# Designs tried in a protein design run: designed miniproteins, single chains. Part 74

Each design is a single chain, and the fold is of that chain. pLDDT is the mean over its residues in the fold that is shown.

## One batch from the design tools (miniprotein)

Design m2722
Fold by ESMFold2-Fast:
Structure m2722 (fold): chain A 61 residues (1-61)
Amino acid sequence: MSTEEVSERGARIAEALADVPPEERAATVNRASTALLRGASDEEVVASVPAHVQERVRAAL
């Protein structure tokens, strides 16, 4: 996956978490983007984030 695709997916996750506190949102986006950069599957990315935001992250991917 290209860095450009990871950035676009990260932006979608950030938008999906707009209602989440900025600190938690930033941590979740960073965690998901790092997993994507390492070639993780969508399911692995979802599993890497806290349970309460997993559905939002899955919908944004």
Scores: mean pLDDT 80

Design m2723
Fold by ESMFold2-Fast:
Structure m2723 (fold): chain A 62 residues (1-62)
Amino acid sequence: SMEEAIKEIAEIIKEEAKKLGLNLDEKKVEEFARELAEKNPEKSLKAIKENPEEAIKLLLSK
């Protein structure tokens, strides 16, 4: 489901942020994950799994 995709995307972003020593706003991460999932949940989840660092870069550039 879309809610499952949102939660998985957010969890991957949070895990990558922890590895990089970054403390991200949880609400901002959830909003970003929702935005990605609403465009295409399957494609977005796959892209985040393949390159979680890119998601962090996009989030921080906002």
Scores: mean pLDDT 80

Design m2724
Fold by ESMFold2-Fast:
Structure m2724 (fold): chain A 113 residues (1-113)
Amino acid sequence: DKIKEELRKIAEQLLKFAEQLRKQKGPVSLAQIDEAIELIEKGIKAVKELKEANPEKAEELDKIILELEINLGLLGILRGVAKLTGGLDESLKEQLVKIIEESAEALRKAAEL
């Protein structure tokens, strides 16, 4: 159950980070987007390890992995925008927070399987 504890920890870190971003005034930095990307990458790795340990749950875990990989792709786009514009404004911050929260929920769901 070490993998499920790691998934819960990463989900909690993502939710805390989303809450901090929601309260933040001013643009979201590249470093903050990179932090979210790193946490979701760690989450995907942990879900893949959980899948290898539980092949009977592979179909459900593959759906979670796909959702997280789509979210990483979207974060890559937001990172590109932030690099060109100097940071994410309020409207793009709302999209970033949503992606982070949805990723955290996906990781929590994987830990409950």
Scores: mean pLDDT 90

Design m2725
Fold by ESMFold2-Fast:
Structure m2725 (fold): chain A 85 residues (1-85)
Amino acid sequence: SKKDLLLRAIGLLLRAIGHILDAELAIKKGDYESAIKYAEEAIRDAQEAIRLLQQANAPQSLIDIARELIERAKKLLEEAKEKLK
């Protein structure tokens, strides 16, 4: 059902937000390896959320939020990778 897809997508978006916050905290603590893992998990969760949102014909605003989360997570990923060089 569309409601099931939406609830699953929202759950993935919340999980992506959690992983982004964990990545930010890991960077502040100098744990760049954990920051990379959390950022990659956030990207995967948000990408899966977009897939489910598209299947549910969800409002574009929700898809845009998911894309913004991917962009934020990618910036954290690149920051953490740069710090490990």
Scores: mean pLDDT 92

Design m2726
Fold by ESMFold2-Fast:
Structure m2726 (fold): chain A 101 residues (1-101)
Amino acid sequence: SVEEEQRRVAEEALEEIRRLYERRAPELSPADQARAAALVEEVERLLSDESLSPLEGVLRAIQLVSDAYLAETNPRLQALLAEALRVLAEAYARIRELEAA
């Protein structure tokens, strides 16, 4: 179904964000690694929430990460958040494409 394909897109975005965190985490302090890990867990919660449509889950994740990005003063963590926003924006576009078909 279209919803199953949209959920796969959200799952792929989550896995890409986890890989981004794993690659970038060594560049961060232990405190900033913990903050980034907590954001990844919140994104996972939103993207895995079956009570939300895949589109709604991704939009809420974009809002969460965007708010964190705008508040962030550490340029390395801000760069990681910007990369996560790119992944989520690409997932949003793909989910919208599937919905329009």
Scores: mean pLDDT 89

Design m2727
Fold by ESMFold2-Fast:
Structure m2727 (fold): chain A 120 residues (1-120)
Amino acid sequence: MLEELEKEFEKAKEQAKKAKPGDTIEVRLRIVGPDGDVVEAKVTITKGENATPEDVIKLIEALLKAGREALELAASGAHPVDALTRFLRKVFEEAEKYGLKVEVEITRSGPADAALAAAR
């Protein structure tokens, strides 16, 4: 879990170094609960004209830290939705701090959704 998160965010940082105004960078956080419930957040960061590539990298690093904390909370028995909600709060707080636009898509699935998909 953490290794996949770190690998994805490292790719996002490399993309951020080359980002021009209007470019988008995507990061994802997937949290699996003890009951097999899965929540995933897809965060799309848009570089504005006033933001530097370093500002985008700092946001990505802050989101990686928040993502690690969310995964640790879920591993400690927190509900995946609660862990994700804390991550999302940090996403919007850090985006505002760096003047960056973010868009978030949330997907929820559970064992029943997986069983339905397998039955197709």
Scores: mean pLDDT 77

Design m2728
Fold by ESMFold2-Fast:
Order: sequence, then C-alpha cells, then structure tokens
Structure m2728 (fold): chain A 88 residues (1-88)
Amino acid sequence: MTEARQLTAEGATALAAGDYEAAAKKFEEALALDPDNAIAQLFLGQALAALGRLEEALEYYRRAAALAGAQGLEELKAQAEANAAAIE
C-alpha cells in the first residue's frame, strides 16, 4: 500500500485499541502526505472526539463530509455527517 494508506491503517488499528493519541498522530501523518484523504479526516475526527477535543473533531468531520461529497464517496459522507451531528 502507499505510505498514506499504511499510516491510515495503523491509525485505525490504534483507534480500535483505544490508543487515541497514537491514532491521532498516525492520521495527522497520513494527512501530511494526502491532505484530501476523506477517510483519514473522518478517523482523525473520531480520535480527537475520544480525546475530548470536540471543536477540532467537528471541524474534521465537516471537512471529511465535504471532501467525501466532492469525491463521490456517499457512504463516507453520510458517516461524517452523522458523527458531526452527534457532537453538535
């Protein structure tokens, strides 16, 4: 896989394990390589929400929804919108 995809996968594993700080760092590294990665934006939002950084999480959810919509990723857009609505 590409480095950005590998970092996103490692972040998702950390997120599932409850290691939210490690997850956030991996997703930030993935976004440094591919800033328009809607999946990494969504997962970073989830990690930040788990860390209590709700304003930052909301921003990433909104960005993920906009990027997913622009890229035709309808399921990802719906997930990002649902996550944003849950913390508004």
Scores: mean pLDDT 86

Design m2729
Fold by ESMFold2-Fast:
Structure m2729 (fold): chain A 64 residues (1-64)
Amino acid sequence: MEKLYEALSKVTSDEAAEKGVKAFEEALKRGESRNEALEKARRAARKADPEKAGEITRAVGEVS
């Protein structure tokens, strides 16, 4: 959790980073795998900040 927020906050807005972390937490609460949760975090953050899509994808990859 902390590692994901830190990685995202370095490359995107606080709002997009928060949306990514929220998507990750909600996916885990639903019983999804960590890999599925990370993919949902990536999609949520990229949707909030599409201009940073490449940087967001890299940052989430570094947490994996």
Scores: mean pLDDT 82

Design m2730
Fold by ESMFold2-Fast:
Order: structure tokens, then C-alpha cells, then sequence
Structure m2730 (fold): chain A 83 residues (1-83)
């Protein structure tokens, strides 16, 4: 639920600050996916899907820091909308 999304987001942010970019990106993507389940606004869900696809693309390119930052931004926006 929303609390799981928040917990994943905070863990992802901590990993990002520790320089653990791949692990940060993985948890941030999970946070984004959980947050998408909690919003009813279809436009925000579509924006979330766009950020998810961008983050996954960055992961495949080995750009883990950028992937984490994109997914964190998306998750934060959706969590804020779900509150």
C-alpha cells in the first residue's frame, strides 16, 4: 500500500546517498510501482508509467544513478498525490 511505497522510497533515498546506485534504482522502481497502485488520477498514472519506462531504460544502459533519480522523483510525486 501507500506505507510500503513510502518505506521503499526512503530506503532508496538512503542507498542513493550512500552511492549504492544500482540498489537505489531497484528500490526506487519498486516504490514507483507501489505508488502507482495508490493513485486514481489516470494522468498521473500515465506520467508514472513514462518515468518507469525511462528509469528501466537507464538501468539497461548502466546509468543507475540517473535511473534512481528519475524513479525517486516519480514515486515522490505519486505518493504526494495519494495523500
Amino acid sequence: GLEEAKELLERAKKLLEEGKYREAAELAIEALLEAMKEVEDKKLILEGIGRLLRAIGLMFEGKYREAAEVAIEGAEKLIKAAE
Scores: mean pLDDT 88

Design m2731
Fold by ESMFold2-Fast:
Structure m2731 (fold): chain A 67 residues (1-67)
Amino acid sequence: SKVEEEGKKLADQAKKNPELAPQKMQELSTKGRTGTDKEAGYYLKQAGEINEYLQRAQEQQRQQQEQ
């Protein structure tokens, strides 16, 4: 499915290069808003996964400081 392939591709790119994560999340948001209602949920889910990945990275840094 194109939605599944595109969503995973954007999420994978964001995870490989966190500097691109905001851009990839923006792409997913745009696809969610421009695509069909059925596709919107999937793209939003992928954006959520990227956000969770970024939050986890920040938490890892915080935990290193709280030794």
Scores: mean pLDDT 72

Design m2732
Fold by ESMFold2-Fast:
Structure m2732 (fold): chain A 63 residues (1-63)
Amino acid sequence: MIPKELANQAVENLIKMGEKYYELGNKEEAIKFYELAVQLGERYGADPELIEKARKLLEEVKK
């Protein structure tokens, strides 16, 4: 079983990577990292607020 703290750290790192690619103009990579952040957060039980942050960023990039 993965500790919640480790799941949170993984999701935060994926969000940071997505934000970096989005700032560089690479929307496709940003989408991939945000989708992965949501998937891993849900699978390993990360904080709901952190998962929601990833979902919001994903929706903003897709617009």
Scores: mean pLDDT 83

Design m2733
Fold by ESMFold2-Fast:
Structure m2733 (fold): chain A 61 residues (1-61)
Amino acid sequence: SEMDRLRARAAEVAEALLARGPSSETFDQLVELMARFEEAVKAGDLERAREVLRELERLLA
């Protein structure tokens, strides 16, 4: 499903960020964004889940 794809990508981005040994500021941002992502997933809000995933991907860039 689309939601399963978003979950897989979010996990991939989080794992890549953690592998880099992020700063405390970046780690705090990751935690906040993952919490918002979980909220969107629980609500079935695909649009919000995509928006949060875009912010997660910006942290990786």
Scores: mean pLDDT 86

Design m2734
Fold by ESMFold2-Fast:
Formats: sequence, C-alpha cells, structure tokens
Structure m2734 (fold): chain A 78 residues (1-78)
Amino acid sequence: SMAEEAVRLILEGARARAAGDDERAEELGRRAEELLKKLSPEEQERALREAEARLAELAAELHPEKREEFLELARKAR
C-alpha cells in the first residue's frame, strides 16, 4: 500500500542519514511526503505512528547503550 511504501521510505531515509548520505535521506523524505499526502488523515496518522515505532526500533539498533529507552518509545507509538 502507499502507507507501507511511505513508512519504508522514511526508514530508508533514516538509515541513509545515519550513514552520512544526507542527499539520499532528503530525496527519500520528499518521496515519503508525496505518498503521505495521497492518504486520508486517518491513514496518515496510522502510517506516521508506525514510522515512529520503527524509527525508534532502528535507533535502538544503532544506539545499543539506549536500547531499552528507544524500545519503550516504539511500544508507546503503536
């Protein structure tokens, strides 16, 4: 779905930024925003909550010293 694609692009953008590829991160962010604009407000809210949860899970993976904190944020976002 467009919502699932938008969430995937948000996560790919976050990984690109973590790798220092700011241009790729900005491109992926713009593509995600265009997909989100095509969704209903309710679908946008659900997609953004899922993206928030998955970004927190990614942050836990990238920053193991704060793993428990980020996993708690992921649980609260869903």
Scores: mean pLDDT 84

Design m2735
Fold by ESMFold2-Fast:
Structure m2735 (fold): chain A 73 residues (1-73)
Amino acid sequence: KVEEARALEAEGERLAAEGKYLEAARKYREAARLYREAGDDQGAAEALAKAAEALEKAGKLEEARRLRKEAKA
């Protein structure tokens, strides 16, 4: 489960490197969900922060703001 979350994070990083920020954000959000289900709150928070950064780069500032609040909760 945690290993699956890490694989999704890696996919997100690859997509972000390609400039596919919305797809990267989606992969990071999936990773965060799996980390949370596994009880890895730290990993979930980090993945949500990466998703927010990707959304900011895509111009989705309001969605990014919401994810940053969720990551700090």
Scores: mean pLDDT 82

Design m2736
Fold by ESMFold2-Fast:
Formats: C-alpha cells, structure tokens, sequence
Structure m2736 (fold): chain A 63 residues (1-63)
C-alpha cells in the first residue's frame, strides 16, 4: 500500500520520498483522502507551505 509506505517514510523523516509515495497513491486513487492528507503534511514538513496549503484546500473543499 503506497499510502502506508508514504506514512512510514514520513515517520522516518524522509519527507521527499513520502511525497513521492503519496503522489503515487493519488495516481492510483485520486479520492484517497489519507494519501492527500499525508501529501499535505509531507510538503509542510519540507517547508513547501504554499503547495501544502493548496493540497489542504483539496482535502477540505468548501461545500
């Protein structure tokens, strides 16, 4: 499971690799909220806050 792999990499502080794993998970299932959330957190951890904020908007779309 690519989402589980991304989560493991994030826990190890391997944020760039976690981003790749979460993006791969989203390529398989674009509606995977766990992968989308994980991607936002990994991007924030890398200091890529503008990209993380954009992902956050996708995770929590305004109805």
Amino acid sequence: DLTAKGRELFAQGRYEEAVEAFRAALAEDPTNRDALYGLGMALAALGREDEARAIGREYDPDP
Scores: mean pLDDT 77

Design m2737
Fold by ESMFold2-Fast:
Structure m2737 (fold): chain A 76 residues (1-76)
Amino acid sequence: MEEEALELGKKADEALEKGDWEKFKEYLEKALETGTPLGEIVAYSGYAQLYKKEGDDEKAREYYEKAKELAEKMLA
């Protein structure tokens, strides 16, 4: 659940560090599949990084803002 989302986030970060964008995407999809707010934060943060890499700054900003809003809501 949330613990699984945290582990998936860690695996996504490791894939990103290695430049493995396909594995990175796989972990983001699995994070969304957890159905948890933390899973959504992991996925949206990752999608922001993916769109930034692709040069789509507008979508990168959109996903970054979604992740930030969810994180703020969880900490309230």
Scores: mean pLDDT 81

Design m2738
Fold by ESMFold2-Fast:
Structure m2738 (fold): chain A 62 residues (1-62)
Amino acid sequence: MEDVERTLRELGLLEYYRVSQELDARGLSPEEQREVAEQLRKEGKEELAELLLEDLELRERL
């Protein structure tokens, strides 16, 4: 498990994965998850916010 988590961290996906799981556990809508991404962006976590927004857009296209 550590090797997988290390790879995700190097790609910047580990934080996204954790946040995504937390938001899903709270039952937030995609719109509410976008608001969280915008807040992260304002807090200086632009890479994480961008990954969240990109994934949400991909999910809506499917």
Scores: mean pLDDT 69

Design m2739
Fold by ESMFold2-Fast:
Structure m2739 (fold): chain A 71 residues (1-71)
Amino acid sequence: MELEEMSVESEEERRRGELIREAQELIDEILALGPDEEVQERLRELSERARAGAPLEEVVEEIRRLLEELK
């Protein structure tokens, strides 16, 4: 169960897991809209920033803004 897995992880890792899930949900919604190549490139750059150690909250906010622009 996920609860058992989380018992060995810190609260910070748990929060990061939640932010990653939120980012995945937002990316999935953007991809479901069939975005242009430019939007896909921006998503790729945001993923690279997250891997480079950028705050996940900032990455999630930028992905959310992209989704709002596509609506």
Scores: mean pLDDT 73

Design m2740
Fold by ESMFold2-Fast:
Structure m2740 (fold): chain A 89 residues (1-89)
Amino acid sequence: MKEEADKYLEKGIEALKNGDEETAVENFRKALEKYAEYAKSLKNPQERARVVAAGALTAIGLAMESQNEEVRDEILEAAKKAIEEVDKA
């Protein structure tokens, strides 16, 4: 469900723009979770890795634009967990 992951990513971006850090972190975590679920549904291991990597890099890039270190750290941790989850599947 790439569309669901994209929706959570958009909500996270909007929350960051509005200064709602709690909602931003929650939505970025959900986006990464959905990207991992989508990746696990793919039969090709290379495609699985690309989907998770793309989602993680996008979330990290957005977090780097934040002035809040806690937001950056939480998104980085969520990205690492998503990559690990797909690797184990």
Scores: mean pLDDT 75

Design m2741
Fold by ESMFold2-Fast:
Structure m2741 (fold): chain A 81 residues (1-81)
Amino acid sequence: MEKVRKALEKAEEMTKKLKAGEATDADIREGIFSLGYALQALDGKKANEWTKKIMEAAKRSREEAGKLLEEGVKEARELLE
């Protein structure tokens, strides 16, 4: 579970950068991969659904991708607790 907590912390960090307007495309991808890693350990089906949705949003809108990333992190936190 330590790796899952670290992955969620990384995803939260990337989400904060995105909300602050400081995120690069690499930061967004790192956030998505970190969230996916955490969710895969908790619920593999949700991991696939969230990562696909956020990746599609990122191609269209960084703002929408950030909102979905934040929601995915919240869901992963609730699943962990």
Scores: mean pLDDT 81

Design m2742
Fold by ESMFold2-Fast:
Structure m2742 (fold): chain A 69 residues (1-69)
Amino acid sequence: MDMDIEQAREYLEKAKEALKNKDYEEALRYAMQAATYANEGKDYELMQEAVGVATEALKKLDRLKPAAP
């Protein structure tokens, strides 16, 4: 049912707003929810977009960047 895709879109918008506001932990949380709902709704493009937002939030949280000397 398209309801999972609609939930994914809502969480993705919240994740993007949190990312814009530099609330990276909240952006990660919402992006993870968006990816889950997109996967349940089988919208793989939306899932990839949500994963992209989650990855950006993780980079900002210094979780995916290697330590610079």
Scores: mean pLDDT 78

Design m2743
Fold by ESMFold2-Fast:
Parts: C-alpha cells; structure tokens; sequence
Structure m2743 (fold): chain A 63 residues (1-63)
C-alpha cells in the first residue's frame, strides 16, 4: 500500500511541470517515508485531533 503511494508521488515529482507541483510531491513523499508519522496520524485520527504530524499538504505552513 505505502509502496504504491510512494511510486505515484515519485512519478508526480519527475513529471512536475511547475514548482508548486514539485513541492506538493516532495511533501507527500516525506509523509510516506516517515513510518512514525503514519502511527501518529492513526492515533490522532482515533482521538479526533488534527493529523498534522508531518507536512501533509502544500499550503499548511501555519498550523
């Protein structure tokens, strides 16, 4: 499952036409590469908390 998303994000990174697409792919890849982030994300979801454990979106600078 994680491998499929990682592959899709790598493909998006290499196919990025603009800086914004490149940044979005890079942030998504960072989320997938951090297993601890996935565990924290699952815990936060269970508690109904925001899931901002790592940058999960391009435009979420202010948390």
Amino acid sequence: ADDARRRALLDAFYAAKSWEEEVAATQGLADVLAPRSREAHARARKLGLPTDTVPAGVFRKAA
Scores: mean pLDDT 57

Design m2744
Fold by ESMFold2-Fast:
Structure m2744 (fold): chain A 102 residues (1-102)
Amino acid sequence: MKIEVELKESDGLAEVRKIVDEAIELAEKTKEDVELNIKLETGLEEVKDLIEELLKEKGYDVTSSESEENGIKTYKIVAKSKEGVTITITLEGEDKSKPIPI
């Protein structure tokens, strides 16, 4: 199952936690792989760290990778359960760090 979410800065870390908890519950109930795509305005590193911590706390085996293209930074987090169910979370955000003008 594929879930796509766009988060605003005002949604905060509580909304991230809720969405991740819902994805975990869905994967555990269906025994099917879940893909979650999250687009962020800010806080990409903090959201990545929170998601990895939540998945590890639930007993998932977590691996992550990072890529950047044209100022868009993407983290791909892959979490596998002991039962072989996979949750894939893709975080995408614009690097809003303005280049220092020359």
Scores: mean pLDDT 74

Design m2745
Fold by ESMFold2-Fast:
Structure m2745 (fold): chain A 61 residues (1-61)
Amino acid sequence: GAAAEAALRGGRAAEGAGGGAAASMPKYDFGSIDGQRAGTAAASRGESGEAAGEAAKLGAE
């Protein structure tokens, strides 16, 4: 369900922000723009897991 997916995505976004946020080297140069955009928005919002998950979900929508 959406709530479960939001929780999982929120965790992923927080992990990216905490673990890889300091990285200046992007993993995707010519990869999936949609995925990168959603991931970037979520990672940038790693402050709030719920907000990060919601942003990533809306980016995919």
Scores: mean pLDDT 50

Design m2746
Fold by ESMFold2-Fast:
Structure m2746 (fold): chain A 58 residues (1-58)
Amino acid sequence: MILRAVEDYEAKTPEELSLKKGELVELLEVVDEYYVLVRSLKTGEEGLVPKKKLEEVE
């Protein structure tokens, strides 16, 4: 499943991934009700991102 960043997000911990608005990520795992583990399609880096910062594109 591909998700898109709805706004810029700056990682607050080493486990989180920073994203620019419009960047595409692959959903790897739903961690909890607030966070997902994703992989950047641009860099291949993996990290946690708040669900509210992402929208589904398919």
Scores: mean pLDDT 84

Design m2747
Fold by ESMFold2-Fast:
Structure m2747 (fold): chain A 66 residues (1-66)
Amino acid sequence: DPEVEKLSEREKRYYRIAKLVDKDGDGKLSPEELKLLYKGLKVEGLPEPSPEELERIEKLLKKENE
């Protein structure tokens, strides 16, 4: 997906973790899935994504699952 390729290396890591926690495959992160995402980011030593980064990642997840 060209949009995934345009992500920064940090955003690509967020996307990979978000894809793993989006178990419903609906492209939307529930509050519980967001909690798992932040926990995963902390384990990897990554900072929390900005609201803009999170929105971009959710948009890509939704596009992939539509």
Scores: mean pLDDT 71

Design m2748
Fold by ESMFold2-Fast:
Structure m2748 (fold): chain A 80 residues (1-80)
Amino acid sequence: MKLTITTLTGKEIEVEVPEEIKAEELAEKVTEAIKDYTDLTKRQLLLAFVNAGIDPNKLVPAEKAGAAINAALARLRAQK
């Protein structure tokens, strides 16, 4: 499925992922896709998953994991 991630600069990036993915694998894919648009680390994305109640080692719906990432990025944008 396609997952839309809004970067720290407000740019929207689409990432193609399976419908269910481990949060750690999704964090790696998203970090790679947005590396030219933000200095966000894989660790910060993993922390966003934990804060949303998502286990990084468990398969989760990609839409749920994507929502957690976008919420964390929105919070970081608000602090700057």
Scores: mean pLDDT 74

Design m2749
Fold by ESMFold2-Fast:
Structure m2749 (fold): chain A 77 residues (1-77)
Amino acid sequence: AQEYLDEGIEALKRGDFERAVELFEKAIKEDPNLAEAYANLATAYVALGDISKAGEYAQKARELDPDAKPRVPEAVR
């Protein structure tokens, strides 16, 4: 789960939002309670313009852990 989460965050940093979605979905399949994966998946769907999916996953993340937040470092290339 953590490996897919980390790789998904790298995909988000590169602007590869479709790849990020695939990786976060794999993280969730391994750990359905990984709130950070749902939060990051919501961020990826916002970037893809799918606001409905983004809202669903953001709500799921909040239900699992209200303190869960997507973590994207501001300046890593």
Scores: mean pLDDT 75

Design m2750
Fold by ESMFold2-Fast:
Structure m2750 (fold): chain A 80 residues (1-80)
Amino acid sequence: SMAEDTFKTAEILVERLLREGREKEAVEIAKNTALQLAKTYLDEEEQKRVEEQLRKAETLPAKEALEIIKKIMKEILEKI
């Protein structure tokens, strides 16, 4: 599915950026991918919940933020 392909592509890019020590860019890619998936596949109410969860994740250290964002993306895929 296009949604699964989008998730897998983001996962590969995030892992590459982390290997290169580019943690802030890894978080940015993951966040933007989660927002794109939410906007494409969820209703407005669920999109607002995802935006709130992403705002909270951004306050955390990069590795913790990435774990939460990955979980958010997986939860979006489960709802499709």
Scores: mean pLDDT 87

Design m2751
Fold by ESMFold2-Fast:
Structure m2751 (fold): chain A 74 residues (1-74)
Amino acid sequence: MPSVEELVETLLATLSTETDPAAKQTLLLVFGAELLKRGVPLEEVKRIVEELAAQVGLPEDLLARVLAQLERHA
């Protein structure tokens, strides 16, 4: 979906300049929650969040917390 891809590109640009892991965690969580509100399936949201986290070097424990919170929202 062009709208989702545009949001992903914007978020990735923001995440690439962010140095605080806690801020990266918050940005990914807010982004994932927004996709769920838009009706994107949980499995697709988790895939997108995991891909972005890998690209920006988010610690695995913080990624696990984001995914757990997204599962509770779905």
Scores: mean pLDDT 78

Design m2752
Fold by ESMFold2-Fast:
Structure m2752 (fold): chain A 62 residues (1-62)
Amino acid sequence: SEHERIAEAALKSGKQAEADGNYELAAVAYDTAAWHYRLSGQEEKAEEARKKADEMRKKAGL
């Protein structure tokens, strides 16, 4: 689905931002991935992305 495609692109962006140490940007990207995985009915992938976003916010001091 279109939502799955967007989620996968956002997940890739989140991983790159995390690797670059940009935790604020990584959190936003992982949240975007979680939202679109949820809209595509992929609840497990959405939850994993949400947890990664939470982890990134903690690393950013948010």
Scores: mean pLDDT 88

Design m2753
Fold by ESMFold2-Fast:
Structure m2753 (fold): chain A 84 residues (1-84)
Amino acid sequence: SRVEEAARRGAEYAIRAARSKREGNASGYTGGAIAMIGSGVEGEIAGESFSEVMERAAELARERGDEEGAEIAERIAEDARKGE
């Protein structure tokens, strides 16, 4: 489904955010990832599904062995759910 495809992109963005954290730009890159995912996937899915997409992205990242990416995706999902 489109939600699954968006979740895969979310996982990829989360992995990039995790790598950027190692560079020391974590907050900026995480915010950028949220903005890119929000802007990109909201055109394809309802905004209310954004946190679900990011939760699924965390699961997919973890299934691929990317624990750091999964943790970032979970944080993005929490921020989305809280309206932050």
Scores: mean pLDDT 58

Design m2754
Fold by ESMFold2-Fast:
Structure m2754 (fold): chain A 59 residues (1-59)
Amino acid sequence: MEAEKEEVLKAARELGEAWGLPEEALERVLRHIEEASKTLSKEEVMKLGYERMKELLGE
């Protein structure tokens, strides 16, 4: 994995765990980030992951 992609995945996992997301929901977000990283920039992927996690938390 590219260092940038690895950094985004690590940050998303840490944030999801801190927010108390269920393991299943967190895995779904991480898969979405992996798919998006093929077509989007690091900044766009981070924003997308954050928005997805907020949706799952009902925010």
Scores: mean pLDDT 73

Design m2755
Fold by ESMFold2-Fast:
Structure m2755 (fold): chain A 67 residues (1-67)
Amino acid sequence: MVEKKAERLLETLERLKERFEKEGREEAAERVEELKKRVEEAKKKGDMEELEKVSEELAELVEEAKK
């Protein structure tokens, strides 16, 4: 369901934002904030495809954080 997926993504994004802020990665934290806005809009529109795209970008951002 769109609602459950959006809620889970928002929780994951919030934790990732806190991590990037603690590491002083301001640009990465701003990127997470952009993804949070996209999740909120997708939730309002019922756009499952957009939530999937955000999930993919989140995975990429997590991989970049490991480097």
Scores: mean pLDDT 80

Design m2756
Fold by ESMFold2-Fast:
Structure m2756 (fold): chain A 81 residues (1-81)
Amino acid sequence: GLSEEEVKKLEEEVKELEKKIEELEKRIEELKKYLEENPELSEEERKEIEAEILELEIELGMLRIELGVLKLLIKKAEEKR
């Protein structure tokens, strides 16, 4: 089983991931809003921003999976004590 120090380290990793997820969600929303507020953007500029949104959404998906795994590991460690 995990030590109390290992569980605490995982809880700190969860907090860091939750913060990163919130920052990514905010950045995605800001970019989407920028596209909506700037219809005069060139097709090339629009595609570049859309590509950035897609990359950030992929990163967000990966971080959410990692967060889920860490939360599951913490829960399993706590259930045995």
Scores: mean pLDDT 85

Design m2757
Fold by ESMFold2-Fast:
Structure m2757 (fold): chain A 114 residues (1-114)
Amino acid sequence: MVKITESGGGTVAAGGSATLTGKVSGADLSEHTVLWMQTRPGQPPEGVASIEPDGSVSVAPRYQGRATISVDYANQTVRLDLRDLQPEDTGLYTFVLIGEDVYSGAGVPLTVVA
């Protein structure tokens, strides 16, 4: 059984930083694409950052220079570090694991206040 446990988020002032963490059990992270998504009410999920099995890293344009994604394969943990937070970064951040099947966490709320 694949299990995803997410942590981090909360309320942060604009210009601040936040760290989101996703821990996976029951699947090998090295064989899957790892992705963080942002969701807002009434809008489709938007990609934030990803790492593919070949080590390729992608960061969405509006997060470039402000987001870093890293993987600890030994501990099956993915970390998303966000800096210089803006009010539009407010949303539900969901960790997604993509392979033959797709698994996602419940999501971590992040609120950025001006």
Scores: mean pLDDT 86

Design m2758
Fold by ESMFold2-Fast:
Structure m2758 (fold): chain A 65 residues (1-65)
Amino acid sequence: MTEEQREALERARKAVIEAAKKNPDSFDIDGVARAVRNYARQLGVSEEEADRIAEEVKKELEKLK
């Protein structure tokens, strides 16, 4: 993926993690990870990379519990 795609995804990832920290009980981790994966695919990121990014976001959200 491109550096621009990575920067956009990193910004989105940071934003969802910070939002989840404030309202952890209101966040569906699977739903958020799916949304990030779909966003990555819309940016033209490969299936393999999009899945990896979504899994990383899911793991980070789980650490906030």
Scores: mean pLDDT 77

